Designed miniproteins, single chains, continued (3). Designs and how they scored, part 94

Each design is a single chain, and the fold is of that chain. pLDDT is the mean over its residues in the fold that is shown.

## One batch from the design tools (miniprotein)

Design m11262
Fold by ESMFold2-Fast:
Structure m11262 (fold): chain A 64 residues (1-64)
Amino acid sequence: MTFVPTTTLTEAEFAKLPERLQRAIRLIQEDPTITAEELAERLGLSLEEAEKLLGVVATVRVVP
């Protein structure tokens, strides 16, 4: 493994994630200015879960 702060996922690996996480990642990529509160509201998550997803997405990239 290479020492990089970003975890890279292929589209196939992304598709293996729970549908909830896939929707969260798509929403954040579509609107990088989305707040944890807005993300929680749109996905029916707790604010804490939405904040964790924002943190995770900051370290995750999806590539072909």
Scores: mean pLDDT 69

Design m11263
Fold by ESMFold2-Fast:
Structure m11263 (fold): chain A 79 residues (1-79)
Amino acid sequence: SSLVARVDALLAEMRAILEQLKTETDITRAIGLVLRAIGIQIDIERLAKQLPADVAARYLAEADAIMAEIQAAFKALPS
Protein backbone atom coordinates (compact mmCIF):
# COMPACT_ATOMS: atom_id res chain seq x y z
CA SER A 1 0.00 0.00 0.00
CA SER A 2 1.02 3.65 -0.38
CA LEU A 3 1.01 3.97 3.44
CA VAL A 4 3.60 1.16 3.73
CA ALA A 5 5.77 2.88 1.09
CA ARG A 6 5.52 6.20 3.01
CA VAL A 7 6.49 4.56 6.34
CA ASP A 8 9.41 2.73 4.65
CA ALA A 9 10.61 6.06 3.21
CA LEU A 10 10.39 7.75 6.64
CA LEU A 11 12.35 4.88 8.26
CA ALA A 12 15.00 5.23 5.54
CA GLU A 13 15.17 8.98 6.30
CA MET A 14 15.68 8.24 10.03
CA ARG A 15 18.52 5.81 9.14
CA ALA A 16 20.10 8.50 6.93
CA ILE A 17 19.93 10.94 9.88
CA LEU A 18 21.63 8.32 12.11
CA GLU A 19 24.50 7.96 9.59
CA GLN A 20 24.86 11.76 9.30
CA LEU A 21 24.90 12.09 13.10
CA LYS A 22 27.76 9.52 13.42
CA THR A 23 30.06 11.89 11.44
CA GLU A 24 28.69 15.22 12.78
CA THR A 25 31.12 17.51 14.64
CA ASP A 26 28.86 20.57 15.13
CA ILE A 27 26.51 20.48 18.14
CA THR A 28 23.95 22.88 16.59
CA ARG A 29 23.66 20.73 13.43
CA ALA A 30 23.50 17.58 15.61
CA ILE A 31 20.57 19.07 17.60
CA GLY A 32 18.82 19.86 14.29
CA LEU A 33 19.27 16.25 13.12
CA VAL A 34 17.81 14.87 16.39
CA LEU A 35 14.81 17.24 16.18
CA ARG A 36 14.21 16.17 12.56
CA ALA A 37 14.33 12.49 13.62
CA ILE A 38 11.77 13.17 16.40
CA GLY A 39 9.45 14.78 13.81
CA ILE A 40 9.79 11.78 11.49
CA GLN A 41 9.06 9.37 14.39
CA ILE A 42 5.84 11.32 15.14
CA ASP A 43 4.86 11.07 11.44
CA ILE A 44 5.50 7.29 11.53
CA GLU A 45 3.28 6.96 14.65
CA ARG A 46 0.45 8.88 12.91
CA LEU A 47 0.69 6.78 9.72
CA ALA A 48 0.99 3.50 11.68
CA LYS A 49 -2.49 4.12 13.16
CA GLN A 50 -3.87 3.49 9.62
CA LEU A 51 -2.08 0.10 9.29
CA PRO A 52 -3.02 -3.37 10.63
CA ALA A 53 -2.00 -3.68 14.31
CA ASP A 54 0.77 -6.28 13.73
CA VAL A 55 2.33 -4.23 10.88
CA ALA A 56 2.03 -1.03 12.94
CA ALA A 57 3.74 -2.69 15.94
CA ARG A 58 6.70 -3.77 13.78
CA TYR A 59 7.17 -0.29 12.25
CA LEU A 60 6.87 1.44 15.65
CA ALA A 61 9.45 -0.97 17.15
CA GLU A 62 11.82 -0.30 14.23
CA ALA A 63 11.42 3.49 14.59
CA ASP A 64 12.06 3.20 18.36
CA ALA A 65 15.22 1.14 17.70
CA ILE A 66 16.57 3.71 15.21
CA MET A 67 15.76 6.55 17.64
CA ALA A 68 17.63 4.73 20.44
CA GLU A 69 20.69 4.55 18.13
CA ILE A 70 20.28 8.26 17.24
CA GLN A 71 20.19 9.14 20.98
CA ALA A 72 23.32 7.01 21.61
CA ALA A 73 25.15 8.67 18.68
CA PHE A 74 24.18 12.15 19.96
CA LYS A 75 25.43 11.29 23.48
CA ALA A 76 28.76 10.11 21.96
CA LEU A 77 29.44 13.55 20.36
CA PRO A 78 32.38 15.55 21.75
CA SER A 79 31.11 18.10 24.31
Scores: mean pLDDT 89

Design m11264
Fold by ESMFold2-Fast:
Structure m11264 (fold): chain A 92 residues (1-92)
Amino acid sequence: MPVVYPEELLRKYGKELMELLRSVGLEKEEYSGAEIMEGIYKYIIKEKLRDPENSNVVNVKDTLLGKIVGVDSIDLNDLTPLMDAIAKHIIE
């Protein structure tokens, strides 16, 4: 099989992630991993979720993004938990 990186593949995602993307003006049926990450960063900016004491920490407690990832905070220096959670929300 040709090697296609996950960030280049258009995939269908679960309800919660689609609601997050819609909240930032993205209304497609399928997204690449890069487009998903762009949407998540737009959501973080829109909801003002970055910690004022440490801009590398995103406070996602009681947010839609927190429900998707399953954590109260995300470290932007370690995106592994976020990427793993996104992969679990792929449905096609």
Scores: mean pLDDT 76

Design m11265
Fold by ESMFold2-Fast:
Structure m11265 (fold): chain A 69 residues (1-69)
Amino acid sequence: SEELRQTVFDATIEELRVVGEGQDRLLEAKRAGASQEELEAIVQETKERLAAVRAETDRRLAAIQQRLA
């Protein structure tokens, strides 16, 4: 359905935003002389944010499929 396609497209844009923010934070931290542990924490936070976006997308897709059934 169009609603499913739009939801997937919006999710893709949000994932790209999260990755972009993560990259910006990583570059800024590296420029500021952050430790390896601090850089690893930024990578981990970015991964957790991506997991959250994907979980939200899964919930939205499940809700749409429930209405279509």
Scores: mean pLDDT 88

Design m11266
Fold by ESMFold2-Fast:
Structure m11266 (fold): chain A 89 residues (1-89)
Amino acid sequence: MKKTITLEELQAELDRLMKSDKPLTPEEARRAAVLGYALDLLEKLKNSKKPIKVVYKGKTYTITSEEDALKFISELLRDELGEDVEVKL
């Protein structure tokens, strides 16, 4: 069963990790890096109105829409964090 997570929940989690007064664990640091990259990608897509090309694990992804970005982010969370999640608005 896939867990559905929203963009607002991802941003809230990143904010929580970045506001921690304690050193992040390696897993928390990795999660923060992945979430930061994902949210930055969405912001760039909204601001540029252009296709974004991403090379990840030897594959080239062309992101032309918010739907494409959400699918790519869902794959990143699965591959990097081991989470079977689907990212939604």
Scores: mean pLDDT 76

Design m11267
Fold by ESMFold2-Fast:
Structure m11267 (fold): chain A 91 residues (1-91)
Amino acid sequence: SKIEEIEKLLKESREKLHANRDDQDAIVKLVEETRKKLLELAPDNLNVQFKIEVILRDILEAARTKPADEAVKAAELNFDSILELLKYEES
């Protein structure tokens, strides 16, 4: 159930990133909001939380330093990495 909530959050975040692909400031704010919500939903496993935080830092750095379209692509790839990590830890 918690993984389903994270999958929904990341899907909604992808849709919002695509809607704001021409607005760098909006992308940064959206990534920061997604990071905060994702950490609140993440399992109480410190190792999993640490790995998620590292991935989210990479997304945020990309959002701040890369062109908006590349930042969105980086976020999508890293969101997939978070989902794979969570599925691996559950299995």
Scores: mean pLDDT 76

Design m11268
Fold by ESMFold2-Fast:
Structure m11268 (fold): chain A 83 residues (1-83)
Amino acid sequence: KEELEKMIEFYKERIKRIKANLDKPLTPEQKKILERWLKRFEKLGVTEEQLKNATDEQIEEIARKMVEEELKRLGYTVEEVKK
């Protein structure tokens, strides 16, 4: 339960930072990091334009989807983390 909430908060904070950087001049290193994150969002059906206009609720929804994919990668389900 607590672990799932911590993972969601972690991804929410990361998404908020990425959103804040979409309109900023970036170094080549920062651009590579941003492009890798945008590719991950695209796999979830989230475009850069949608991310720019995302509300806090939409950011939470994206974070939940990212947590579900991470748990699946580790061989867990959301149900197992809630136990």
Scores: mean pLDDT 73

Design m11269
Fold by ESMFold2-Fast:
Structure m11269 (fold): chain A 92 residues (1-92)
Amino acid sequence: RLEEMARLFAEMAELARAGDRDAERFEALVLEIGELFRSLPPEEQAAFQAELAAATAKGKAVVDAEGDTEEGELRAAAVIAETLAEGLAALA
């Protein structure tokens, strides 16, 4: 459940760090994560939302530090995905 979502976010973080521009693979990961989220009980959905808020705050800090650049956006995406992967794995 949450450990499977953590694995998917870890894969997203790896793709973002590699500068991978495969939009189809990113879209497939987003869809799989969305399906898993909808299958979670309410308590685990709430836990995911708390981790998402924390990850989003870290991503915003990266954008604020590097400016509104494509490289900065990719780094922010990697930080968000990595933070979610770590947080969700810790909850599993």
Scores: mean pLDDT 76

Design m11270
Fold by ESMFold2-Fast:
Structure m11270 (fold): chain A 69 residues (1-69)
Amino acid sequence: DRLERIRELAKKAGLSVNEAVAEFDEEQQEALELQLEIAIRVKERGRPPSEEEIEEAREFQRKLEEKRK
């Protein structure tokens, strides 16, 4: 389930997520999952994400939103 994946990603990023995540819809859960993946990349690469990487993530979220319309 996506919730378990989010919890696993949070642990890898060194973060904790609370039970409120279970109340998120699928789109909100996907957005959180993406943010955690970015945090993990920052940790693994030892540098902040580039503006291009951030913009690519935002574009991916926009496409998910368009599919909901």
Scores: mean pLDDT 66

Design m11271
Fold by ESMFold2-Fast:
Structure m11271 (fold): chain A 71 residues (1-71)
Amino acid sequence: MERLTPEEMAWVQQRIAELYASLTPEQQALFEKAKALIESRIADPSEALLAQLYWAGAIEFNFEQMKQILS
């Protein structure tokens, strides 16, 4: 995964926040679980942010499959 610039990291964080705000409470709970796992396993901050962005989007658009993966 490519290393993000500080500006790209800020953009990704903002995008994650926007996606999170659009989620239902159940989807937000699943995202918090995914975020905790990402933060515990991925040391590179760029990779961690991109993984969080992926999971936020995946949970929004494919909740049932993401629920199965994390449950």
Scores: mean pLDDT 78

Design m11272
Fold by ESMFold2-Fast:
Structure m11272 (fold): chain A 61 residues (1-61)
Amino acid sequence: MARGTITETLSADGKQLTITARLELDGKRWEETRVLPADTPSGVKGAVAASLGVRLIARAI
């Protein structure tokens, strides 16, 4: 069974957003991280999160 999670973390100064994508497959775990400006539009955040997910899948396969 494959499980994927996406976590958004705001920096202490509120200016940066860290998006972390995590993939777990057969007890193994992979992570990718991207830092964006906190004011990045939601559509762009979603696109970055999707891109991280694709990279993790490529890494895990």
Scores: mean pLDDT 77

Design m11273
Fold by ESMFold2-Fast:
Structure m11273 (fold): chain A 105 residues (1-105)
Amino acid sequence: DRARRDMEAAYTVAGVAPGELANLATLNTLRLEGVPDEELERLSEEAEALPETKGLVPIRENGELKVEVREFRSIEELLAAAEKAGRELAVDPEHGVIYFAPKAA
């Protein structure tokens, strides 16, 4: 399953061990924990300003910054976009959203 492989690659970038794939909600919460609203808005603005990240749509849901990624051809493009933004890829399989999370300290 290509979608599963792409998610697994994104989970690896986000620092999620294969055995922890079911815990994405916790990963998302932990990575965004302690990030003030002005910083989340800055991340959203940075994402919109990246010319190589076509179809990058910043969304705030339940206090979380999520980026709906469209028009990317491969996981490698997503990884490159996240790295350029100084972020890591994370996936929310419940909502079908790939989002950029802050890197762990």
Scores: mean pLDDT 48

Design m11274
Fold by ESMFold2-Fast:
Structure m11274 (fold): chain A 55 residues (1-55)
Amino acid sequence: NTLKQKKEHIESAIRVYQEMRDEAIAAGDDQLAAVLDQKIQDLQKEKAEIEAKIA
């Protein structure tokens, strides 16, 4: 269904941002890592909203 597809897209985006965050941490770019953490948090919130709609 559409909600399942949206959740899959969000999960993919979360993985990308997590990889970018890990690279930023490894490079010592704490500012970029913090920004990426915020984006991940927002995406996790959206995912939770979609999961609530599916349930």
Scores: mean pLDDT 83

Design m11275
Fold by ESMFold2-Fast:
Structure m11275 (fold): chain A 65 residues (1-65)
Amino acid sequence: APPAPLPKENGKILTVGDDFEYYLKSVVPNPQNYSKQQLLDFFGKEMTPSALPELEQKLQLYYSS
C-alpha cells in the first residue's frame, strides 16, 4: 500500500511511532534488509529536522529488539 503517514504538525509522522513496526512493514516489506541510515534517509526526506531524532530513536529501538 502507498505510504500514508499519520499527520503530526510537529514533524509529520511523529504519531506513527506508536505503531512504528507495523507502519514500517507496511511501507517497507523487508525493513531488516535496510540499515537504520537507509531508513532514516527514506523517511527523513518527508520530515522536519526536529522530527528526525524521534524517528532515529524509534528505528534504534526496532533494530535493538
Scores: mean pLDDT 61

Design m11276
Fold by ESMFold2-Fast:
Structure m11276 (fold): chain A 80 residues (1-80)
Amino acid sequence: SMEARIEELRAEAREVLAEIQALLARRVARGSMSPAELARLVDLIRRLTELEVEIYELQGKLEEAAEVRREGERLIALVR
């Protein structure tokens, strides 16, 4: 069902967000990020954006999906 698909996407989004939070907490503790950690953060932001976009698209919220996609690309550009 659509509801089951959305719940699976939300579960993955929660896991991705937890990894982002762990990386950011590590950066705060160390004062820096390695190139590998920075690359991982970019990949996680991209994945979170893809999951959120798919959720909105499944709900028929195409304008919100487009806005999430734009914001995700903006965040990736700022982190790089």
Scores: mean pLDDT 88

Design m11277
Fold by ESMFold2-Fast:
Structure m11277 (fold): chain A 107 residues (1-107)
Amino acid sequence: MKEELEKYKKELLEKLKEKDPELAKLVEEAIKLIDEYLKNKETDPELAKKLLEELKELEEKIKKLLEEKGDEELQQLVTAVVGLHALMTLGTVDREALLKKVEEILK
């Protein structure tokens, strides 16, 4: 189950790398910042706050780059990768809806 989500995330990220390696790198950096934020949010709130600010700046950069490119498929790939990572780290009620969207993108 978790292995299936990791496999889907890897496949989506590979597709993103093939289409836009610059955007893929930014998404990978966002994933790392999310992981570091979650790891530190209870033990180091000052570091967690700084990581959240860095994540917000990176999200703005990704959003601007997606708007400049105007590619709906890139937007869908980025949303699916980040959404899958959030589901795996935070757990959400909308797991089934997200998985259906991922399967549509991978077709």
Scores: mean pLDDT 74

Design m11278
Fold by ESMFold2-Fast:
Structure m11278 (fold): chain A 57 residues (1-57)
Amino acid sequence: SLMEELMMHELGVSREEIRAAIEGLRRGDYSAVEELAKKAGVSVENLVGALEAALQE
């Protein structure tokens, strides 16, 4: 998705890490999202917004 490509470029994270965070969100498990946000140096709220945008295509 376009949002996945933007997150990879802007946050320096892998597509696999993004997809793991998305799967965590789908299960109501924020652990992967929190770790990814910490690694990327962004807030959990901002990362959740970007992941939700990626889920909307």
Scores: mean pLDDT 79

Design m11279
Fold by ESMFold2-Fast:
Structure m11279 (fold): chain A 68 residues (1-68)
Amino acid sequence: MSREETKAALLKVPGIGEELADRLIETFGDLEGLRQATPHELLAVPGVGPELAGRILEFLRTGRISER
């Protein structure tokens, strides 16, 4: 998956802006790397709190945003 595709997917998650999306890509590489991340690893990223980490993991597992 390209950087553009990964970033576009992350920007669909409420609470993720461009700067945070770029930081997540820098840390994990792509959506596959993010799917392999633990909740603890996501929480270690500056700007990611428990609620946002949960939303990211749900999005990666389902590929959908159910609500905001």
Scores: mean pLDDT 75

Design m11280
Fold by ESMFold2-Fast:
Structure m11280 (fold): chain A 93 residues (1-93)
Amino acid sequence: IAKISTPESIEEAADQLYEALLAGDLEKALAILEAIIDEHDLEYARGVVKLVLEKYGDEFDEEVRKLLEEATKAKTMEELKEKVKEIIELIKK
């Protein structure tokens, strides 16, 4: 059981996820999400993805932005991971 997350903590997680997505680093992006869910929960991980979309959405193609929006609605960790994999495959093009 982790300490209560702060606004700075969630923003840092969002920044790290954004950098991993831009780099096309699937392993790092998935590790960040798994660490978030392990320390917090799936709802917090969805919040991190939503913050990436709000803060950095304009830096992504419309197709990537759409997948980020879908990721914010993921019902399971597996669904969230699949959306992140799809995002990285688009960014690698």
Scores: mean pLDDT 77

Design m11281
Fold by ESMFold2-Fast:
Structure m11281 (fold): chain A 57 residues (1-57)
Amino acid sequence: MTEEVTLVVTAPSLEEALRQVQSKIDELQAQGWRVTEIEITQLSDTTVEAKLKLEKL
């Protein structure tokens, strides 16, 4: 089973936005999803878009 998830994260800084993306990845892995592909695009100094490809273990 394969899923694609797109996250748009806005935070006070780029570093905080990236931490929120990593937190979501950790949450998905804890739920039994394997993250097979990660694409991160910076949209602004405070906003990132992360596209994740997931497989169920």
Scores: mean pLDDT 81

Design m11282
Fold by ESMFold2-Fast:
Structure m11282 (fold): chain A 94 residues (1-94)
Amino acid sequence: SLGNILRLEELKKKGEEKSEELGKKMEEMLEVAREASFLAGLGSGEFNQRVDDEINRRIDEIERNLEDVEEATKAAEEALEEMKRLKEEAEAQL
């Protein structure tokens, strides 16, 4: 999870260079991803791995679309919603 968070911090910096809106969505995603990752670490190993895999998948999707700000912003919005769902699921398991 630490590696994923570091990747997301670097991606946020790149997003901010492309668009203020994208940077804001990336910042929100980073905050929720940190919370989801922390809570998942308190649960089962399988759940923790699933959260890490989903974070990596979302990072890869945004990174692939960085040159298309509209697509990158859409991917970041979808990622933010998924991170919020994972956080809620993690909280429900505690």
Scores: mean pLDDT 83

Design m11283
Fold by ESMFold2-Fast:
Structure m11283 (fold): chain A 56 residues (1-56)
Amino acid sequence: MDKEEIIEILEEIKKQWMTDHKIKEEEFKEIVRKNLDDVKETHGEEVKEIIEEWLK
């Protein structure tokens, strides 16, 4: 999966979660930050780094 696809998936998940759970973008980003180690274990270091850059 390339960087663009990962970012697109993250943006879609973000929009879905914000709509369905009525959470703010910063709250969603905080949830993602807390799960970065799980992302690394499941998808590898490269995917984690892409997500960390997106969180900025």
Scores: mean pLDDT 78

Design m11284
Fold by ESMFold2-Fast:
Structure m11284 (fold): chain A 64 residues (1-64)
Amino acid sequence: MRKRLEEERKRIREFVESYASVAARGLGETVKATSDSLEEGRRKGEEMSREVDRALEEYKKKLA
């Protein structure tokens, strides 16, 4: 049980870090390419980042 819990915690960290990195790169490219869609791109990325953070917190509660 404990070992599985620690493993899941590590997977969550890797998931969040990897996802955040990919999202940031995608947003940067979108901003450069489309000025009109700047707000749209940023809000989408922020929403996704927020969803990941929410999932992490909910998962953390279950792991506790």
Scores: mean pLDDT 67

Design m11285
Fold by ESMFold2-Fast:
Structure m11285 (fold): chain A 129 residues (1-129)
Amino acid sequence: MREEIAAALERLAETARESAKRLEELAKQSSPEMQKVALAAYHAMRVIYRGAAEAAALVRQGDVEKGLEVLVSAARAGAATLYHYPVGRAAADRIAEGAELVREDPAEGARRFTELLREGADELLKNIQ
């Protein structure tokens, strides 16, 4: 169980890290106004990446509950940052949904959160121009 949860959280972390890189590249090509949104999205993905990576490490050490609290806190911070911008609200809602799914079923929830995060990042990449 713990190893499965940790592996799912590590995949979530990698997805957030990859999304952050794409958003950072987009920020360099964006108008000044859209650059602010792209950078906010980049920072949101970086917060989720670090939170998911820390959560995975805590779960491997046996601190499942603390690991999930760290991830949920990181997800809430990332969602709050994105919700500030109209184009980020759908991604923020997906991140919030993913965090709730992890609370109910940590392993399956983390896998579903990874898909929701990917969908949210793809939407941000299309709408920030």
Scores: mean pLDDT 88

Design m11286
Fold by ESMFold2-Fast:
Order: C-alpha cells, then structure tokens, then sequence
Structure m11286 (fold): chain A 82 residues (1-82)
C-alpha cells in the first residue's frame, strides 16, 4: 500500500486539514500524497515529543503514518480529545 492509499483508508477526504506524524523518510511522500488527495497539512513532524504535544494541544485531527518491516505503510486517524 502506498502513502496516498493509506491516507484514504484512514478516512481523509479532500478539504480536510490535519497534522501528520510520520517517519522522516516518508515525509516527502506524505506531502505529495496530501497534495494529490486535496488534504491540507497544517503541520508535519517526525519528532515523537512534538507529535505528543500536538495530540494534546491541537484542535485538528492527527494522522499517524508508519512503515512495517515488510515495507507496508499504514495510517491511522486520531480525532482530537472531546
């Protein structure tokens, strides 16, 4: 699965505005996929401390992107805390 397909399966739609937590090596692929999908990235980070801070403080949903040892790419959408 490529990054764009993983983001679609996570529930991202054109016009969405999100924060992305991704491995550094996938950052460019994530930015390209977001442009293809019409998704706005408010912030993209590969720093786990920054991602944790954004999960607690940001009103925007966060997408977590990861690569498995077999090269598979997965994405999960974390809604802001109620």
Amino acid sequence: MDVAEALREAGLRPGDRVIVYTPEELKEEVEEAAKELGVEIAEITSNPERASQLMETSPLPMVTVSRGPDGSITASLNPPEP
Scores: mean pLDDT 78

Design m11287
Fold by ESMFold2-Fast:
Structure m11287 (fold): chain A 80 residues (1-80)
Amino acid sequence: SDKEEAEKLIEELQKLRDEVLELAKKEKNPSRKRQLLLLAGQIQQSIQTIKQLLKTDPKLALEFGKESLELFSRELERLK
């Protein structure tokens, strides 16, 4: 179901957020550390948005989750 797939995307986004936070802990460059912390915050905001959308529009939650995961995965690769 759209709800189950969106919940799975929330789990993937949580995993990505945790990876970004671990990279931020090890990061010595203050500019890159700030960028990683900002990215982690953006991922967390998207997770909250998906959770809110799941209450009213599971299909929209799924599409937003897919787009968010792709966008943040790309941003993380640019910061590595």
Scores: mean pLDDT 90

Design m11288
Fold by ESMFold2-Fast:
Structure m11288 (fold): chain A 116 residues (1-116)
Amino acid sequence: MRVVVLVVSSLEELKEAKEYILKNAKPGDIYVLIVDTDLFLDSDSRALLRELEKELFEKGAVLVTVSDAMLAHLVEKFTGVPVPSLSLETLRSLKIPQEVIDYLVDMVLAARENPR
């Protein structure tokens, strides 16, 4: 199982990430997309994320979308280390703990087993 982590801070970077993911995704792949909180709240960004999730599902791959604020909270919960406001440069250099990745993957898989 291959896990790929991508960080996006703009709508243009999100479009580039979508194109990259759809070109490279194989069945069983897991893509963790870390999105700036302001971008995560944008309606156009949410529409692109929904389209990407649907297209990846059809390819047999998993998309996990998480805001930078939520990622900081999860890192603190699993490591006990408070993370100061994460710049995207800090996020790109941060080695995300495996326990956080596993938690995010399990959350997405559980949601798929109980589709509403």
Scores: mean pLDDT 71

Design m11289
Fold by ESMFold2-Fast:
Structure m11289 (fold): chain A 114 residues (1-114)
Amino acid sequence: SREELVEEIRRVQREAEALIDALTAQITAALASDPARAAQAQALGQATRDTFRERAERAAELARKSITEAGGELSKLMDTLIEQGNRLAALAPATAAAVQAVVDAIVQGLSTVG
């Protein structure tokens, strides 16, 4: 049902926010000797979480009216997450594998919603 789809989107949102926060902390810790890059990673991690929340909430609202429009918003969310993940990996290349694992986990979660 559309209500079940909304609940699934909200579950993936909560799981994704926790993963993004944990990844941001890991990257920030890896950059502890470079405060300027650590600050950039923290800001980008915050922006990634905020963008994910905003788009997931929009997808949940759209799911009540149009499954197709909700799917379109989730696709944009996946594209944005991949782009933001690439930027995070560029700031701390040593964490690139961890970034990829988190992005893949969230994309897989979003894919099970559709």
Scores: mean pLDDT 87

Design m11290
Fold by ESMFold2-Fast:
Structure m11290 (fold): chain A 99 residues (1-99)
Amino acid sequence: KVDELRKKIAELEKKAGKALKEGDYKEASRYLREASKLKEELADELKDTDPELSEMYRKESELYLKMADAAEKGDKKEVEKLTSQLVATSLLGIGDQLD
């Protein structure tokens, strides 16, 4: 279940990245919204077993939703800022778990 969610998220992330690179902000927004929903589901699945990882995925879900909104508006600068925040959030999550 968790592994299936991770695989689906990874596929959507690849599609979103390709769409952003090609300037297809409408398609990128769609994939980012779908990835955001799956990250929220993944966070819910991990809430009791791994609350720290769950919180990281919730933050990533929120950032993906903000990126989708920015992409819909064609706001490239905002997408770039949110991408940087996503990287920082992922690194913080790893630090909390692995030290």
Scores: mean pLDDT 75

Design m11291
Fold by ESMFold2-Fast:
Structure m11291 (fold): chain A 56 residues (1-56)
Amino acid sequence: SDEDLEAAFASFDPDGSGHLSPALARSLAKLLGVTLSDEEVARFTFALFRRLVLSV
């Protein structure tokens, strides 16, 4: 559910900035088996997180 995804995202973004650090974005991409561009890693938003999780 979106609530579970929001809770998971918040655990990686404790400051509530709405973005993951590049290191966390790369780690998540590796775990999900997806390739992210440098631009996507720099701008890893909740929307991208949700899309990737729902695609696996």
Scores: mean pLDDT 76

Design m11292
Fold by ESMFold2-Fast:
Structure m11292 (fold): chain A 78 residues (1-78)
Amino acid sequence: SYFTKDQIKSIISSVSAEVTLTAAQKEALTEFLTTTSKDDLKKLTDQGLTIRLSRVKALRTLNGSNLKAIVKAVKAQL
């Protein structure tokens, strides 16, 4: 299964409360969440999801604390 549009909006909103994301980073995260299955993400540890997110070009510049906020928001919707 894939994230719904409402789940993606919730994730972006939750992350944006803790991390200032650029428009390009919000777009890249939205695309990642639209194209990656929830079942694939459920198989990952928090560290595994951090590594997967760091492979997204626009998210590569985010530090570990920022990526942790994204992991937390994504896991809340899994």
Scores: mean pLDDT 86

Design m11293
Fold by ESMFold2-Fast:
Structure m11293 (fold): chain A 85 residues (1-85)
Amino acid sequence: SSIVKKFEEVVKEILKLLEELLEMGRISQDEFEQYKNILNGQLEEVKNSKDESKQRQILQDAEQELALLKKEIDYYKKNPSRPPL
């Protein structure tokens, strides 16, 4: 479905930004693996769900997380020596 495909793209973007945070030393390898496992679990839930409202809610939450993560990455790129937000 279109919702599943859009969610797959959002997950790919989130994972890419999490890899950037890992390379910057802003998250640990363990935190990265934990987030990856959570996102993969959500992807399976969206793929196997018969509830379109639930699928849309999971997608919306992930899009919000992506937007916040982009802002965090931008902050660290502009302020590489600053503490975590």
Scores: mean pLDDT 84

Design m11294
Fold by ESMFold2-Fast:
Structure m11294 (fold): chain A 90 residues (1-90)
Amino acid sequence: MKIKVYQIGNVLHIEAEGLTKEQIDEIIKFIKETSKGKVYIFVDGNKLYIVAEGLTKEEIDKIIEYLKSLVDGEVTIKRDGNVTTVTAES
């Protein structure tokens, strides 16, 4: 599994690849329940692209920590010009 997260102000872009259908459904549910703003979702097989807009700092932090906890693979996070990569091996 590979997840890329890019933050621009109050907007969060998420691109995920190598997901099961259950993982896609769980990620979508979590983001919809966490985000009070607009959420745009595109699913293509095992690939997931999400744009969430109008997020608070707490909502962004919560989503990022959730995605880190799901990882059996690589997470790349870019926030305010800072890049963090987290790798989990199984």
Scores: mean pLDDT 76

Design m11295
Fold by ESMFold2-Fast:
Structure m11295 (fold): chain A 67 residues (1-67)
Amino acid sequence: MSKKEEIIKKVEEIVKEGKKTGDVKAMEEQILKLLKEARETLSPEEYREVYKKIGEIVLKYEKEKKE
């Protein structure tokens, strides 16, 4: 598994926990930590892909939460 894939998978797990606990603030803080890790470990192109993917995951979560 690539580092990019690993980070995306971790974000999906964080969003899943956020749905379970309802703790949006904890979810946001954990996602920000992963974005920092991605920035430090990935190429600029891979980071942009991860950032876009995370944005899509979070947007889907917000739409589901709001119905």
Scores: mean pLDDT 77

Design m11296
Fold by ESMFold2-Fast:
Structure m11296 (fold): chain A 55 residues (1-55)
Amino acid sequence: SREELIRRLREALEALREEIAALPESDDYIAQVSRDLLRVAAETTEALIEKLEKE
């Protein structure tokens, strides 16, 4: 159902936010790319949730 999908996406968004918070504050290339990718994933997930909640 749409409600179940929204619930799962909210859980995924929270997990992504936790991963971002857990990443080391480093200028290492891998750390920087990881932060950017997780940020984009979180923003995309949030936008999708907002769209699905719009009736």
Scores: mean pLDDT 80

